# Ledger of designs, part 33: designed miniproteins, single chains

Each design is a single chain, and the fold is of that chain. pLDDT is the mean over its residues in the fold that is shown.

## One batch from the design tools (miniprotein)

Design m1131
Fold by ESMFold2-Fast:
Structure m1131 (fold): chain A 113 residues (1-113)
Amino acid sequence: SSLIENLNNIVNKISEQLNLSSTVRNILLKVARFLSKVSSNKAGVIGMALNMAVNYDMLDLSTSEKVLLRKAWRMVTQSSSFLSNIGDDDRVNKLDFISQILTDLATSLKQIS
């Protein structure tokens, strides 16, 4: 299966495990789709791409969903031990790395939504 198919399956599993709203699930699916298109396997490049997508409204989300994602991403970047412990030049498995980003975002989105 493609990277996006695997990531969609992961979003579905996280959504079921955390009992996420349809709004939160939609945000995660749009993030997964965007990150699946990032050609780099470097942690810093993937993280930078998401940071730019959130700050420059590059994701196909409603205004309210963009506000929620911006708040959640700020929480993740300030509190995530996973992101804090990984180097920008580290080559990562994209599926595993994006899956961890989606998990951290899901937790933060559930807390604020």
Scores: mean pLDDT 85

Design m1132
Fold by ESMFold2-Fast:
Structure m1132 (fold): chain A 56 residues (1-56)
Amino acid sequence: MEREIARELAERFGISLEEAERAVRDAVAFLTGFGVEPTPERVRRVAETILEVDLR
């Protein structure tokens, strides 16, 4: 599931799969660190926010 989200984000943002996978890992760590269950939808939303704010 995480890799599918990374592929979707790579296509949407025009970035490499490696960059998208990094954002997804950061999103999972963020959610887990705050005691929030890292569901696929939450991971996607947080990863999108990370990519919008974190310029390459």
Scores: mean pLDDT 78

Design m1133
Fold by ESMFold2-Fast:
Structure m1133 (fold): chain A 74 residues (1-74)
Amino acid sequence: MSPEEKKLLEQAEKAVEKWGKENNLSEEEIKKIKERVFEAIKKGIEEGLSVDEIENRALKVIMEEIEKAKKKRA
């Protein structure tokens, strides 16, 4: 795994934990979001996407999953 790939995974993990906690998501919900985001990043790497494209894909998944979890709690 390249240093750039490690950085993307670390950034994604931090973002999911931070935003998940800020939105009072359960540990199980945070875990599910992390898995989905990590799969999206890994798939992007396997497809040979640029770091920017992988980052954009990861952010989209994080935002969609957090909004979905928030709506279920409202």
Scores: mean pLDDT 77

Design m1134
Fold by ESMFold2-Fast:
Structure m1134 (fold): chain A 73 residues (1-73)
Amino acid sequence: SFYKAKHPESVDELERLLREGYVEEVRRGASRAYRAGWNPDAIVSYGAAEGYRAAGEEEKAKHFRKVAEELAE
């Protein structure tokens, strides 16, 4: 891949959530961020946040949501 993520941890965690079957939750989160006009890095981090929220990992969900909001600025 020629893309270098601004927050590589968000990419790794999103890939993990996709492998664990949280595809629809990640997709819905990413779609909301996309519709809000956020950049790709913020979209990835928000997708990870919604995946973690669905998995019941609220502290990780809060962390990646904050990362997404910071990347969207």
Scores: mean pLDDT 79

Design m1135
Fold by ESMFold2-Fast:
Structure m1135 (fold): chain A 84 residues (1-84)
Amino acid sequence: KEENIKRMKELLRRIAETLKQGIELQIAGDDDAARALVQQTVADLSDEIQELLKVVDESELEEENKKLLAELEPYVEKLKAARA
């Protein structure tokens, strides 16, 4: 099911983008906005992700997961530096 794999990748990228925005908000000192953004995104996407995980082969997601983790790494490091 190519459509399910494509949809799952779209959702994973949306989560990564939300995490990047949340990190930038935390660096700016707006922890409440960061929390609200992450909470809303999880609420909007969690059920669809759970359903897709039942039918999407994990191996099809390996490259996308690797790319997203690499994209998030510099944001995590910025957050660590800003909150230290």
Scores: mean pLDDT 79

Design m1136
Fold by ESMFold2-Fast:
Structure m1136 (fold): chain A 68 residues (1-68)
Amino acid sequence: MVREVLEGLLRLDTDRSGRVPAERAREVLLEAGFSREEADEILRRVTDADGTVDVADLLEEVARLLAR
């Protein structure tokens, strides 16, 4: 699951900015098997005011959720 999220996010971060749009990150989380509620909880914590997420912050939050 974490690997699928990482691979999906790396495909979206084609310019090596380390950032992806929150809407695209949500799609990756759902494809990786997270529920809509789990994806929304993760994104709520890591999405910036411009509607983008930092890939490292997103992966840390995913790992934290899976450690429960």
Scores: mean pLDDT 74

Design m1137
Fold by ESMFold2-Fast:
Structure m1137 (fold): chain A 58 residues (1-58)
Amino acid sequence: SHEESAKTALELIKQGNEGVLQLLEKDLGVDGAELRKLVEEGRYDEAFELILKAIQES
């Protein structure tokens, strides 16, 4: 599901997987800088919503 995909992507980004972040930016047009900032600030709910919205609108 889109929700499971977003959860998996967020978990990988939290683990420092820069490749997932770059893929979301390139393929789904996610603001990678904003997503990185949200994760670094511990704003995981906002980071999840950002990823989920991009997947749903792709």
Scores: mean pLDDT 84

Design m1138
Fold by ESMFold2-Fast:
Structure m1138 (fold): chain A 81 residues (1-81)
Amino acid sequence: SHSEFLRIEARLAWELTQALEAGDLAAAREHVLEAVREMRRLGVPEEERRKFVDAVIRMLERQGVPAEFVAEVREEAERLL
């Protein structure tokens, strides 16, 4: 449901903020991938999952995360769509 989608987004936003502030890119990557897996398990439509991945990638870019890491996360997340 849309409310489950919003819950996953809110949780990921918090988890990403904590991981990035700690410089823990491995944790940041795993939080993103687990959010996509959870959306897929819950049957969130593919178009919403793709839009979510795009939004997360834009967030990582805005936070100054290295471009190579952003590219790897995007590739892995897109394989889960």
Scores: mean pLDDT 84

Design m1139
Fold by ESMFold2-Fast:
Structure m1139 (fold): chain A 81 residues (1-81)
Amino acid sequence: RTPSTEQVAELLAGLGAYYQSTGDPRMVALGEALRALAAEARARRLSVEQVLARVKDLVTEQGLPEGLLEFVEQLVASLGA
């Protein structure tokens, strides 16, 4: 089962809201970026693979742990199970 772009976008929006709630400025910035990506994915009809590539770029640019990318990939995979 392959997750839809809409399911991935909804997941990213929810994850973004959670990170914004942590009060950590770095995590708040990531949360804002994830919400923006969710909106872009919906508006531009990005594929799941394109969305995951953008998440990887955001994690890398902000110097966040690689485990965060793996966590997001696992959450996306769970939508398709």
Scores: mean pLDDT 75

Design m1140
Fold by ESMFold2-Fast:
Structure m1140 (fold): chain A 86 residues (1-86)
Amino acid sequence: AAAEAVRKAENENGKAVEEAIRAGDKEKVIEELEKIADAVLPSAKDKEAVKKALEETKEEIMKAKTPEEMGDAVALGVVRMYEAAS
């Protein structure tokens, strides 16, 4: 199921995303988020909505000024991808 694919991708990449956020590495955060989206896309009900959520989240990450803002952007983006995939 799409939700299962998202959970698996989140578990596999969650630690890497958290480490990148702590390091302030926006490029790495975006890379790991793209991996989550790639895992979700094959089983997603609305592939275009998942892609849109990913692109909007990338923009929010690039605008983030603190690790906290970056973490918030990632969390919201993952929720949007979950909704689009389910």
Scores: mean pLDDT 76

Design m1141
Fold by ESMFold2-Fast:
Parts: C-alpha cells; sequence; structure tokens
Structure m1141 (fold): chain A 77 residues (1-77)
C-alpha cells in the first residue's frame, strides 16, 4: 500500500538524517542530501497520493530537517 511504502521511505530518510548528522565533510553531507532527494523523487507519486495525511506531514518534517542539517554543515565549511 502507499502507507507501507511511505513508512519504508520514512525509515530510510531517518537513517539518512542520522548519517547526515555524523557527516565529517561537506562532500559527504552533499552526497547524503542527493540520496535523500533521489529517494523522494523516486516515490513522488506515493507522497502526492498521501498529501494532507500524517505520513505526508512526517515525510515533510524529516526532509526539512535533513535540509536544515545540510545547510548548517555547508555554512560551517
Amino acid sequence: SNEDVAEAVIEQLEALLAQMRAATSVEEALAIGRKADELLQSHRDVVQALAGSPLAERLAQIAQEIGRVLGRLVEAA
């Protein structure tokens, strides 16, 4: 189901967020950011189908947090 796919994507994004927080270089952080973007682009139909749901809100929150951590790492370099 779309919900099962979204939950799997959330778990993968949470793992990428943890990797981003552990990143020791801007190059590593940018590579992780690209993986997160590719993951979301690959599942855009699922994200769109769940628009307005709690799962879509959680996906957006994790994606925003990845972007914030990436931005801080790039600024610090």
Scores: mean pLDDT 85

Design m1142
Fold by ESMFold2-Fast:
Structure m1142 (fold): chain A 83 residues (1-83)
Amino acid sequence: GDAELRARLEALAREVAALEAELPSLTDPLVLIGYVLRAIGIELDAEALLKQASGELAERARAVIEAARALVRRLLEKMRALP
């Protein structure tokens, strides 16, 4: 139901936040690649949940998708900035 869908979206949002919190300390390109794959996984999971969502839950799903996409961009920018 909506409560279960909300809980899954909140879990994905927390995972994005956890990856974002670790980003400033990451210096290993292989670890950064792993984080890119995790962020893409979150985006795909949120897109699957969006197909089941309407109204406020659909907006939450889109917010998670956008946050995951922004995280992928920041991880790739960090990899490009490594010496």
Scores: mean pLDDT 88

Design m1143
Fold by ESMFold2-Fast:
Structure m1143 (fold): chain A 106 residues (1-106)
Amino acid sequence: GKPVKVKVTADNAKHTVEIEISGPGLSGTMGALLGVEAGQKALRELGVDPSKAKVKVEIKSEEHAVVTIELPEGVDASEFARLAAEYLKKMLEELGFDVEVEVIVK
């Protein structure tokens, strides 16, 4: 089938990571929940309490969501983005989705 697209953008100047998830058969709400969970898993792997990160969720359409995470001090945005993308891909693949992942560093 058509893949779910995951685009993770690390903005080092803003110290934020944006996780954009879109694809057929995945609701925006479910995409957002999985994006938040992937971010939390990435923070835990980096030894950081996920409650220290600020999270904004935007449901753009029925099958499109954007999760923006403002990282706590000392967290490398690029390393976090890589880990979050890896966790999100794994979770989506375990749910039976084909996944295309793009990681961008600004």
Scores: mean pLDDT 88

Design m1144
Fold by ESMFold2-Fast:
Structure m1144 (fold): chain A 98 residues (1-98)
Amino acid sequence: SPQELARLETLTLFRLAAAETEAELLIDRIKKGKISVEEAEKEIRNVEGLIADARERLAELRALGAPQGTLDRLEARIAAVERLLAEAKKLLAEKKAE
């Protein structure tokens, strides 16, 4: 239904906005040396969970017949968060090597 599609899209966008903010803050904290390795690994797991939830919601939107343009925009946004997470993981690995 249009209401179900709108609800799931809104939830997915909210999850992605949270994941993006957490990933950006994590990158900043790692760069500034203001986070422990243990806490950084925990935050990485939290962001991975938010990405997984967003991918599940994207699959639900596809099953409900969401327009391809909506699916493409959400997939691109998920990919952007995945790139931030990859940067955080790289920075943490570099910090562990020092």
Scores: mean pLDDT 87

Design m1145
Fold by ESMFold2-Fast:
Order: structure tokens, then sequence, then C-alpha cells
Structure m1145 (fold): chain A 83 residues (1-83)
């Protein structure tokens, strides 16, 4: 259980870094984030209610990280366009 959650967090962080890095890495980051979230959702469906809650919490954490990374990328692109 814990190992799966920690690996998901590591993948989420890597996906966020890719999303924030550049245009080419954005697609790879989005794919990694989507696959990680899908795996967490599938594990939540197979687990106990307590396990499902933990998978959902990590899913929400990763979704927030990706949202923040995408916002940072958009802000950086807008700043570059304005210069």
Amino acid sequence: MEEKLERARERGREAAELVAKDKESFQAGAKLAGETIKELDENAKRGTPEEAKRFQEVRDEIAELISQAATAYSAAAKAKAAA
C-alpha cells in the first residue's frame, strides 16, 4: 500500500516537472500524470474504503501539483510573449 502511494507521488512530481519545463516535455508530463491518476483510481476501486480514501488523497495531491505546474508554464509563456 505505502510503496504504491509513494511511487505515485514520485511519478506525480516527475510529471509536474515535465509539465513546467517546456512545450515538448508538457505532452510527456501530461501523459505520465494521466497514467498515474488512472492507476490510483483503479487501485481505489479494488481496495477497502480506507485504502480507497488514501488513493483518492494522493490522486488529489497529484492533480493539484499538475494544475500548479500547468499554471506556472502558462504564466512563463505569457511573460515571454509580453517581452
Scores: mean pLDDT 78

Design m1146
Fold by ESMFold2-Fast:
Structure m1146 (fold): chain A 61 residues (1-61)
Amino acid sequence: SIEDYVRRARELFAAGKTPEEALQEVAREVYRDIQDGKLTVEQGAEALRAVREELARMEAA
């Protein structure tokens, strides 16, 4: 789900990754899941948007 990718991004950021590094790792997971038929391209785009917004909120806090 989109929430699983957002949670993964939070975990990566909490572990010391930069927002860019966390986004890149989650993007790789999203693209793999699209290739595996687990989500559509549109769902992947929504997930990456949600991840970017969450990482921006975490960095601002």
Scores: mean pLDDT 85

Design m1147
Fold by ESMFold2-Fast:
Structure m1147 (fold): chain A 55 residues (1-55)
Amino acid sequence: SSAYEEMEKNIEEGIERYSKVHSEKEVEKIRETFEAYFQKQKEAGKTVSFYVFND
C-alpha cells in the first residue's frame, strides 16, 4: 500500500528471477539473508534497496 510494499514485491520478484539463472542453494542463502535484513529495515521504518544489501 506504499513504497515499501512495491519495493518488497520488486525485490522478491528479482530474487525469484535470479533463482532461475543461479543455483538453488546459493539463491536460498541470498533470499534468506536479504529477507531478514529487509524485514528488519522495514520494521525500523527505513528504505531498503537491493544494492543496499550488498553494502
Scores: mean pLDDT 66

Design m1148
Fold by ESMFold2-Fast:
Structure m1148 (fold): chain A 90 residues (1-90)
Amino acid sequence: MTILTDESGRRYEVRVYENLSEEELEKLLEELKKEYEVEELVAKATFLDPEGREVEGLVYRTKDGRLLQVYIIYNPETNSYTLVVVREVP
């Protein structure tokens, strides 16, 4: 877990999960949606990272009105997924 501050002064909790299989990724996403009390998907996008990996970005609204950002990265060299979870904190 890492706390990051953006240029606007907002703070975020960041969690990174590596070397996930597709099944592990799906189970972890379901568990995280329950843990963070996800209510609504507000945005989604697909983009390439600086290394050319496809990243799926999902932004959810949680019950407390804060945003949860989830980034799913496929690593073709290891045939595994990396999941990055970014939560706005007070």
Scores: mean pLDDT 81

Design m1149
Fold by ESMFold2-Fast:
Structure m1149 (fold): chain A 99 residues (1-99)
Amino acid sequence: DSELERKAAIKIVATALNGVALATGLWLGESPEVRQDALDAIEGTAEEAVKLAESLSDPERAEQLKKDLANMVRKVAETLAPLDPEAARRLQELADKIA
């Protein structure tokens, strides 16, 4: 499971980085299309992280990685809330589905 845990952790970090990219783009006034692409990227990396976590043979470790991911997505949503309340709501719903 060490390799799968590492891959899941990389996708959790990728989700956080996509969140930072979205926040930066919103602050710079990027287009709605760029915003949607960034949201899709966050959701995509989060979905990949969930699939990797669920592939672990240790259910306790799988649940911990899913909690770590959900907390990361919630922090991204909190960061986005002042800039884009709709994107923040969508990411909060994603975090709730993961946990």
Scores: mean pLDDT 83

Design m1150
Fold by ESMFold2-Fast:
Structure m1150 (fold): chain A 97 residues (1-97)
Amino acid sequence: EVNKLVEELKKKIKSDEEAENALKALYYYILLLAAKEIPSTPEEKIKELEEKVKKLLEELGELAPLIKKAAELAYEEALKEYEPEEIIKELERVLEL
Protein backbone atom coordinates (compact mmCIF):
# COMPACT_ATOMS: atom_id res chain seq x y z
CA GLU A 1 0.00 0.00 0.00
CA VAL A 2 1.21 3.51 -0.93
CA ASN A 3 0.48 4.88 2.57
CA LYS A 4 2.79 2.32 4.21
CA LEU A 5 5.59 3.17 1.74
CA VAL A 6 5.17 6.93 2.38
CA GLU A 7 5.29 6.29 6.16
CA GLU A 8 8.57 4.31 5.78
CA LEU A 9 10.10 7.12 3.68
CA LYS A 10 9.12 9.74 6.29
CA LYS A 11 10.83 7.68 9.02
CA LYS A 12 14.08 7.29 7.02
CA ILE A 13 14.40 10.85 5.59
CA LYS A 14 16.19 12.96 8.22
CA SER A 15 17.06 16.22 6.38
CA ASP A 16 15.63 18.68 3.84
CA GLU A 17 18.57 17.95 1.50
CA GLU A 18 17.87 14.19 1.63
CA ALA A 19 14.15 14.87 1.00
CA GLU A 20 14.99 17.05 -2.05
CA ASN A 21 17.37 14.38 -3.43
CA ALA A 22 14.74 11.66 -2.86
CA LEU A 23 12.10 13.73 -4.70
CA LYS A 24 14.48 14.36 -7.65
CA ALA A 25 15.31 10.62 -7.84
CA LEU A 26 11.58 9.80 -7.75
CA TYR A 27 10.76 12.23 -10.61
CA TYR A 28 13.74 11.18 -12.77
CA TYR A 29 12.89 7.48 -12.33
CA ILE A 30 9.23 8.10 -13.33
CA LEU A 31 10.52 10.08 -16.34
CA LEU A 32 12.77 7.13 -17.29
CA LEU A 33 9.86 4.65 -16.97
CA ALA A 34 7.65 6.83 -19.20
CA ALA A 35 10.43 7.42 -21.78
CA LYS A 36 11.05 3.65 -22.10
CA GLU A 37 7.32 3.13 -22.91
CA ILE A 38 7.63 5.41 -25.99
CA PRO A 39 9.28 3.48 -28.90
CA SER A 40 10.35 6.70 -30.68
CA THR A 41 12.40 7.97 -27.68
CA PRO A 42 16.08 8.35 -28.77
CA GLU A 43 18.46 5.78 -27.23
CA GLU A 44 20.79 8.65 -26.18
CA LYS A 45 18.01 10.22 -24.05
CA ILE A 46 17.22 6.87 -22.38
CA LYS A 47 20.93 6.42 -21.59
CA GLU A 48 21.23 9.96 -20.14
CA LEU A 49 18.17 9.35 -17.92
CA GLU A 50 19.52 5.94 -16.80
CA GLU A 51 22.86 7.53 -15.81
CA LYS A 52 21.09 10.38 -13.94
CA VAL A 53 18.80 7.94 -12.07
CA LYS A 54 21.75 5.66 -11.19
CA LYS A 55 23.74 8.57 -9.72
CA LEU A 56 20.77 9.90 -7.68
CA LEU A 57 19.89 6.43 -6.32
CA GLU A 58 23.54 5.72 -5.37
CA GLU A 59 23.60 8.97 -3.34
CA LEU A 60 20.40 7.91 -1.49
CA GLY A 61 21.87 4.56 -0.31
CA GLU A 62 19.33 2.62 1.79
CA LEU A 63 16.47 4.84 0.53
CA ALA A 64 17.06 3.79 -3.12
CA PRO A 65 14.85 0.62 -3.09
CA LEU A 66 11.98 2.55 -1.45
CA ILE A 67 12.25 5.41 -3.96
CA LYS A 68 12.23 2.94 -6.88
CA LYS A 69 9.09 1.25 -5.50
CA ALA A 70 7.41 4.63 -4.88
CA ALA A 71 8.23 5.74 -8.46
CA GLU A 72 6.82 2.49 -9.93
CA LEU A 73 3.57 2.88 -7.95
CA ALA A 74 3.30 6.60 -8.81
CA TYR A 75 3.85 5.87 -12.52
CA GLU A 76 1.19 3.09 -12.47
CA GLU A 77 -1.27 5.50 -10.81
CA ALA A 78 -0.47 8.31 -13.29
CA LEU A 79 -1.11 5.95 -16.25
CA LYS A 80 -4.76 5.64 -15.12
CA GLU A 81 -5.36 9.28 -16.15
CA TYR A 82 -2.43 10.29 -18.42
CA GLU A 83 -0.52 9.01 -21.46
CA PRO A 84 3.28 8.48 -21.09
CA GLU A 85 3.94 11.53 -23.33
CA GLU A 86 1.88 13.77 -21.00
CA ILE A 87 3.74 12.44 -17.94
CA ILE A 88 7.10 13.22 -19.63
CA LYS A 89 6.03 16.78 -20.58
CA GLU A 90 4.90 17.63 -17.03
CA LEU A 91 8.00 16.09 -15.37
CA GLU A 92 10.35 17.92 -17.78
CA ARG A 93 8.54 21.15 -16.80
CA VAL A 94 8.88 20.39 -13.05
CA LEU A 95 12.56 19.36 -13.38
CA GLU A 96 13.28 22.37 -15.66
CA LEU A 97 14.66 20.19 -18.45
Scores: mean pLDDT 78

Design m1151
Fold by ESMFold2-Fast:
Structure m1151 (fold): chain A 76 residues (1-76)
Amino acid sequence: MKKFSVEELADNILKLADSLTDEQIEEIAKEVGKKVKKNFTRKERADLIVDLLEKYGIISPEEAEKIRKLIDERFK
């Protein structure tokens, strides 16, 4: 099975952040122990998804750090 690249994971996470409802993002924030707010930015939504994937061991801490850096670069 082909391993996803960090860049492909970042792109998929951004697409997921765009597709999830505000209520679903609020639930993710609760699950990862972050402060819930009504108006998460697109970047904050993506960062919450990365935190969720790292919490469940779907991605490694090293992959999570690289993905967060790529997301930051996409918003500069």
Scores: mean pLDDT 79

Design m1152
Fold by ESMFold2-Fast:
Structure m1152 (fold): chain A 55 residues (1-55)
Amino acid sequence: SPLEQQLAVVRDAIAHLEAEIARRAETDPEGSAWLRRQLDLFRELQAQLEAEIAA
């Protein structure tokens, strides 16, 4: 379904953000903090999509 495809894209984006945050944590703490806010938004979207698919 389109929702399952969107969920797969969101999960991939989360994995990439987590990797980038880890790479930047020591050298760019402000950029890392900004990416953590993006990660929180994607995690919220993941939860919404999972709830919609389960309904």
Scores: mean pLDDT 86

Design m1153
Fold by ESMFold2-Fast:
Structure m1153 (fold): chain A 57 residues (1-57)
Amino acid sequence: PAVTLRITREEFEAKRDTVRQGVEAALASGAELIVEIEEDGKTYRMTGEEALEWARR
């Protein structure tokens, strides 16, 4: 079963370390993770790996 994390762009950027830790934990557990980022009324979807790469920067 896939897990979906829904978060605003501002929250994602403000809590990058927390998001990184959560994504790493989800991926380590073998879960399929989709991250949905909301910005200006638009939703962007990415994989957990893509979100992890972004959060590391």
Scores: mean pLDDT 76

Design m1154
Fold by ESMFold2-Fast:
Structure m1154 (fold): chain A 100 residues (1-100)
Amino acid sequence: SVIDQVQTYIQQQYNSSTDSQVQSFLQNVGRVVQTGSSQGMSVHQIMQQMMDVYMTTSQQIYDQSHQNPSNRQQLDQTRISISDSVDDIMIIAQQGIQQQ
């Protein structure tokens, strides 16, 4: 299913990441997908909840970069990795819907 493909991607990215904030984000998104699916939410509704987590997490990392400017380059890379993961999940979700 589309949900199984999304969960597989999340688990693969979690296992390949060395960034604890990226791992924490992916774990949170995985919980959103699992919970939404168990509650009968549509893929669209689950993706909307993922976007809410993404926006909140991106803002928190941005705030961290302002609290410690010496870590800005690393935190910017963390935000890019999170953004790339969200883009890939959205592509998987869109392709899966088209194949149903």
Scores: mean pLDDT 87

Design m1155
Fold by ESMFold2-Fast:
Structure m1155 (fold): chain A 61 residues (1-61)
Amino acid sequence: MEALEKRAERGAEQLREALLAAGASEDHATRTAEKAKEYAIQGDAKAAMRAAVEGLVAAGG
């Protein structure tokens, strides 16, 4: 996927699935994925990645 929007949507879905697999609640997984997607769509890849990592750490801890 070449468009940032499509890439962000796919990334958010994959992140949500990873969070659920790590034991996160559905609410936490959805909220984290939406936050990361929002940053990615805005072109802030660093903030999107940071949100994803923080969400995964919270799910695993």
Scores: mean pLDDT 77

Design m1156
Fold by ESMFold2-Fast:
Structure m1156 (fold): chain A 73 residues (1-73)
Amino acid sequence: MTPEEIIEEFKKKLDEAIENGASRETIQKIVDEARKKLEEVMKGLTPEERQKVAELFEKTLNEIYDKYLEKEK
């Protein structure tokens, strides 16, 4: 599984959970699981690849968190 695939799965899973009204605890578990998978894959990557993956993950996380905060009002 590539870092991009992990981030794509993470985004879909998190977006689905938010649309279903998942709790903060459930959201945190999804984030923690994705971070764990990414950390394992990033250990085999170059510094430039790790930076690109981290940037993509951060951007995705921020987009979803903004959506989550708006849903909570």
Scores: mean pLDDT 76

Design m1157
Fold by ESMFold2-Fast:
Formats: structure tokens, sequence, C-alpha cells
Structure m1157 (fold): chain A 81 residues (1-81)
């Protein structure tokens, strides 16, 4: 499930569908926090996808909201890596 969410985020970013990518990133963040374990490889892919999405958001209000939402998951990924 986590790997599928990463792929969908990458596809949404390629399509320029930022709103879809944001919703998928929120689902990815929840899935990461609920997971008992995440492999180093999956953690690297998730961290990269979230970074690319954050870099793609031009709206500062949307960027701030997404950062707050994904920060706990990003911290967990950092602890794994």
Amino acid sequence: MIEELIKEIEEALKAGDIDKAVELAKKLSKAILEAESVSEETAQRAAKALKELLDAIEDPEKLAELREEVTPAAQKLSDIL
C-alpha cells in the first residue's frame, strides 16, 4: 500500500495534479505512521516523493498546511534512514 501511494503521488505530480498529490501525501503520511515497520528502501522513496511534492507547491498556505500534516511521518522516515 505505501509503495502504491508513492507511485500515485509520482504520477499525479507528472500530470500536474497537485491537489490529488496532496491528498495522496496525507494518506501516505497516515500509512507510514500506522506501519509497524518500513524498509529503508521504501522510506527513501517516500521521503523523496514528499520532498518533490513540497517543492512543487507554489501556494504558501497549502505548503504550510501540508508540512504540518506530513511532519510526523517525515520525522519517522528520518529516524529509519
Scores: mean pLDDT 80

Design m1158
Fold by ESMFold2-Fast:
Structure m1158 (fold): chain A 69 residues (1-69)
Amino acid sequence: SPLDAEIARIRAELKELGERQNKIGVELEKYKDTDPEKAKQLEDELNKIRKESGRLMTRLFELERERAA
């Protein structure tokens, strides 16, 4: 169904964002004490990923609720 396809797509995107978030988190820990400018750029990127993940999670909950109805 279209709902199942969209749910699967969102779950795949969330997994990829989670992997990217983890990688950036590791780099941020490495640079936070040595390169403040690089650390700020990584924090900005991390914040963008968090916003996108939040949006996708909200949509996922809406779709799962719709599928349960």
Scores: mean pLDDT 87

Design m1159
Fold by ESMFold2-Fast:
Structure m1159 (fold): chain A 110 residues (1-110)
Amino acid sequence: DPSAPVRPEDVQKYLDEAKRLLEEGKYEEAFLPAIKAMVGAVLARDRQALTEAAKILAEILNKIPEYVYDVLSVLRFIENLFGQEWVDLAKETLLKNTKNEEVKKIIEKF
């Protein structure tokens, strides 16, 4: 259910679902679980889970570059509620793992 609230205790479940969908080549379907994993990781203050979620999102952006603006909207939400440290970690991980040069430029300008 895409409208279900993000739960910090469910971060591993979101990560596992996103990874499974990526392994199946279902990049569009993997996007919402990956976003929930990123938000849930910040709620849980789990830097390792945030890094893993950002790597998954970078793989999705390599296939669906149009989703970059949705990712940036979530990063703005994280910045406003949790602060720059979490955004910097997610942004650094996205930049290291994104292969699309236009997407990289958009993320760098954020």
Scores: mean pLDDT 90

Design m1160
Fold by ESMFold2-Fast:
Structure m1160 (fold): chain A 90 residues (1-90)
Amino acid sequence: SDMRKLELHLEAHELVARAARAVAEGNLEEAERLFREALELEEEALGKSLGDAEELARRAVEELAALPPEEVAALAEALAAAVEAARAAL
């Protein structure tokens, strides 16, 4: 169902927002776990592999951890707000 695929996609984006928040707070192991879960949901929604989820999650954490924590926190808030707006529009 297209609606189920959209729900998986939105859940994946919610996990990405939570992962970014975890990076901003210095919880890198939790962030990597959340990114892995987000990638797995996105792969289910798209019906295809996006690559090595563990490697992609590790890289995402590494790249975000290189940014100032306040910028990562702002990104997390923006992503969370976008997901809530998308859910409310359904």
Scores: mean pLDDT 86

Design m1161
Fold by ESMFold2-Fast:
Structure m1161 (fold): chain A 87 residues (1-87)
Amino acid sequence: SLEEQIEELLEEILRIAEETGDEEIIKLAKRFVETARKYLEGKASIEELEKEALRLYMALLDKGLDEEAARVAELTRELFRLIEEME
């Protein structure tokens, strides 16, 4: 299902963040995932979700984690594509 695909993407983003071992990156990834789940429940806006995605991406770049930033960007683009399919 679309919901299962979205959860798989969110779990992959969390895994990438956890593998960095950076507590701030992990915190931002958890915030992004929580916001995504709230959005799916109608409790957060798309704008809030986009803001949290950008925050995570910028933090990864600021730390020189360019490969992780690229992977997270790809996964978030796919997440937003699946969300559009639900509308």
Scores: mean pLDDT 88

Design m1162
Fold by ESMFold2-Fast:
Structure m1162 (fold): chain A 71 residues (1-71)
Amino acid sequence: MEEIEKRLAEINAEEARLRGQPLSQETIDRLFDLGVEALKAAVDLVLERHEELRSISPEIDKKWREEVAKK
């Protein structure tokens, strides 16, 4: 959790920095890359939470897999 939270905090700080810059191809490309990294971190966070839920109930695990696969 701590490493994922740190990554998200770093991404948020970089996004805030880039939002102060004029719109350019370099800025757009960097924002896109940050968006992809944020999505990866969010998926990792969801998977860690899912692992915790899986340890509680197999029924929750099955339902969660269906929801993640659909959305």
Scores: mean pLDDT 69

Design m1163
Fold by ESMFold2-Fast:
Structure m1163 (fold): chain A 78 residues (1-78)
Amino acid sequence: MEVPKVELLEKKEEGDVLTLTYLITGLGDKEEAELFSENLIKKLEIEAKKKGYELVSAEVEIDEKEKKATITLTFKKK
């Protein structure tokens, strides 16, 4: 079983808003990509909450042909 690779592509901080963009590679199929993305989002939300950030939005783009997913997370400081 191939282990998916997670890479942080962009970190943007503007005042109280933090935007993180991740690239995931080595995904098998769409269901695996969706499940992995959901689990990663939950993990990152918990870590952000510990630092005083609230998850505002999560966008997931899955490229089945390239076996990649792009996750864009927007957090706001409380």
Scores: mean pLDDT 81

Design m1164
Fold by ESMFold2-Fast:
Structure m1164 (fold): chain A 72 residues (1-72)
Amino acid sequence: SKVVEDMRLTMEGKDIDTPSAILLRKYAEAVQEGDYWKRLRYTLELFDLARKEGFDAQGEVMSLLAELINKG
């Protein structure tokens, strides 16, 4: 999944300029700020991007977001 791969690369600190990478960075900022509503918005936008790639991609996006929260 392109969405999932770009998210993983972004989590590893790679400078990726794709919609999913931009959304993941905004998600990380929302987590650090404690902004629940921004966090929810970016989660839904990432999930919608992955929807076009199928159910497995959507599940993997949710797993990566959970992993990011657990590491912070």
Scores: mean pLDDT 81

Design m1165
Fold by ESMFold2-Fast:
Parts: C-alpha cells; structure tokens; sequence
Structure m1165 (fold): chain A 90 residues (1-90)
C-alpha cells in the first residue's frame, strides 16, 4: 500500500510539470499495485491515469482506464463523468 501511494505522489509531480504520459504510467502502476489490497483506491488511481492520458490526447487509453476504474468501483462518479466526456469527443 505505501508503494502504491508513493507512485501516486510521483505521478502528481509529473502531472504538475505537464508530463502527462509519464504521470499516466505512474498512476496506472499505482492502480495495479493497489488493486489486490484496496480496489477502491486502485479505482481512483486508474481514474487519475485516465485523466492524464486524456490530457496527453490519448483518448482510447483514457477510456480503457476509466472502464477499469468502474469495474473496481461502479460508484466512482469521477470515472463515470470523465468516461462520458471522453466518449462524446470520440
């Protein structure tokens, strides 16, 4: 769990610098690590990864990540709202 949260913080630093693809990779790695121990937190990490890839213009990857987040937490309103937004752009 500590390593997953460390990866989220690292992703936040890269996101803040405008390196959205690296941020997306770090958030996705955090989600993968958190999934077996905290699926709800993993859902949030995958949502952050999807948002980062959407900012990088990779809308297909963003869709996949939001769908993964919703599989882990169907009540994740942020993932649902962002998925709807990205799908309207496709």
Amino acid sequence: MDRGLELVREGNRYYGRGDFRRAGRLYRQAGDLLEPVDPQLASRAYTAAGHAYAQAGDLDRAVDLYQRALQLDPDNESARRNLDRVQRQL
Scores: mean pLDDT 88

Design m1166
Fold by ESMFold2-Fast:
Structure m1166 (fold): chain A 60 residues (1-60)
Amino acid sequence: STARDDWLRDLARRLGVSVATVSRLVRDPAAFDARIDELLRAGRLTPRQAAMLRAMVASV
């Protein structure tokens, strides 16, 4: 749906990946956690932002 597509685009922008990649990541918790950890190590996310992104994915 359009709402789902908009949500995936927003998540893709925050994670720095394509919509196709984020669609796969939300179905693979291990890969999603690995991407969040990579961004945290790179200093591109704060722990608070990482927690918010994890909560967003857990709600779907």
Scores: mean pLDDT 77

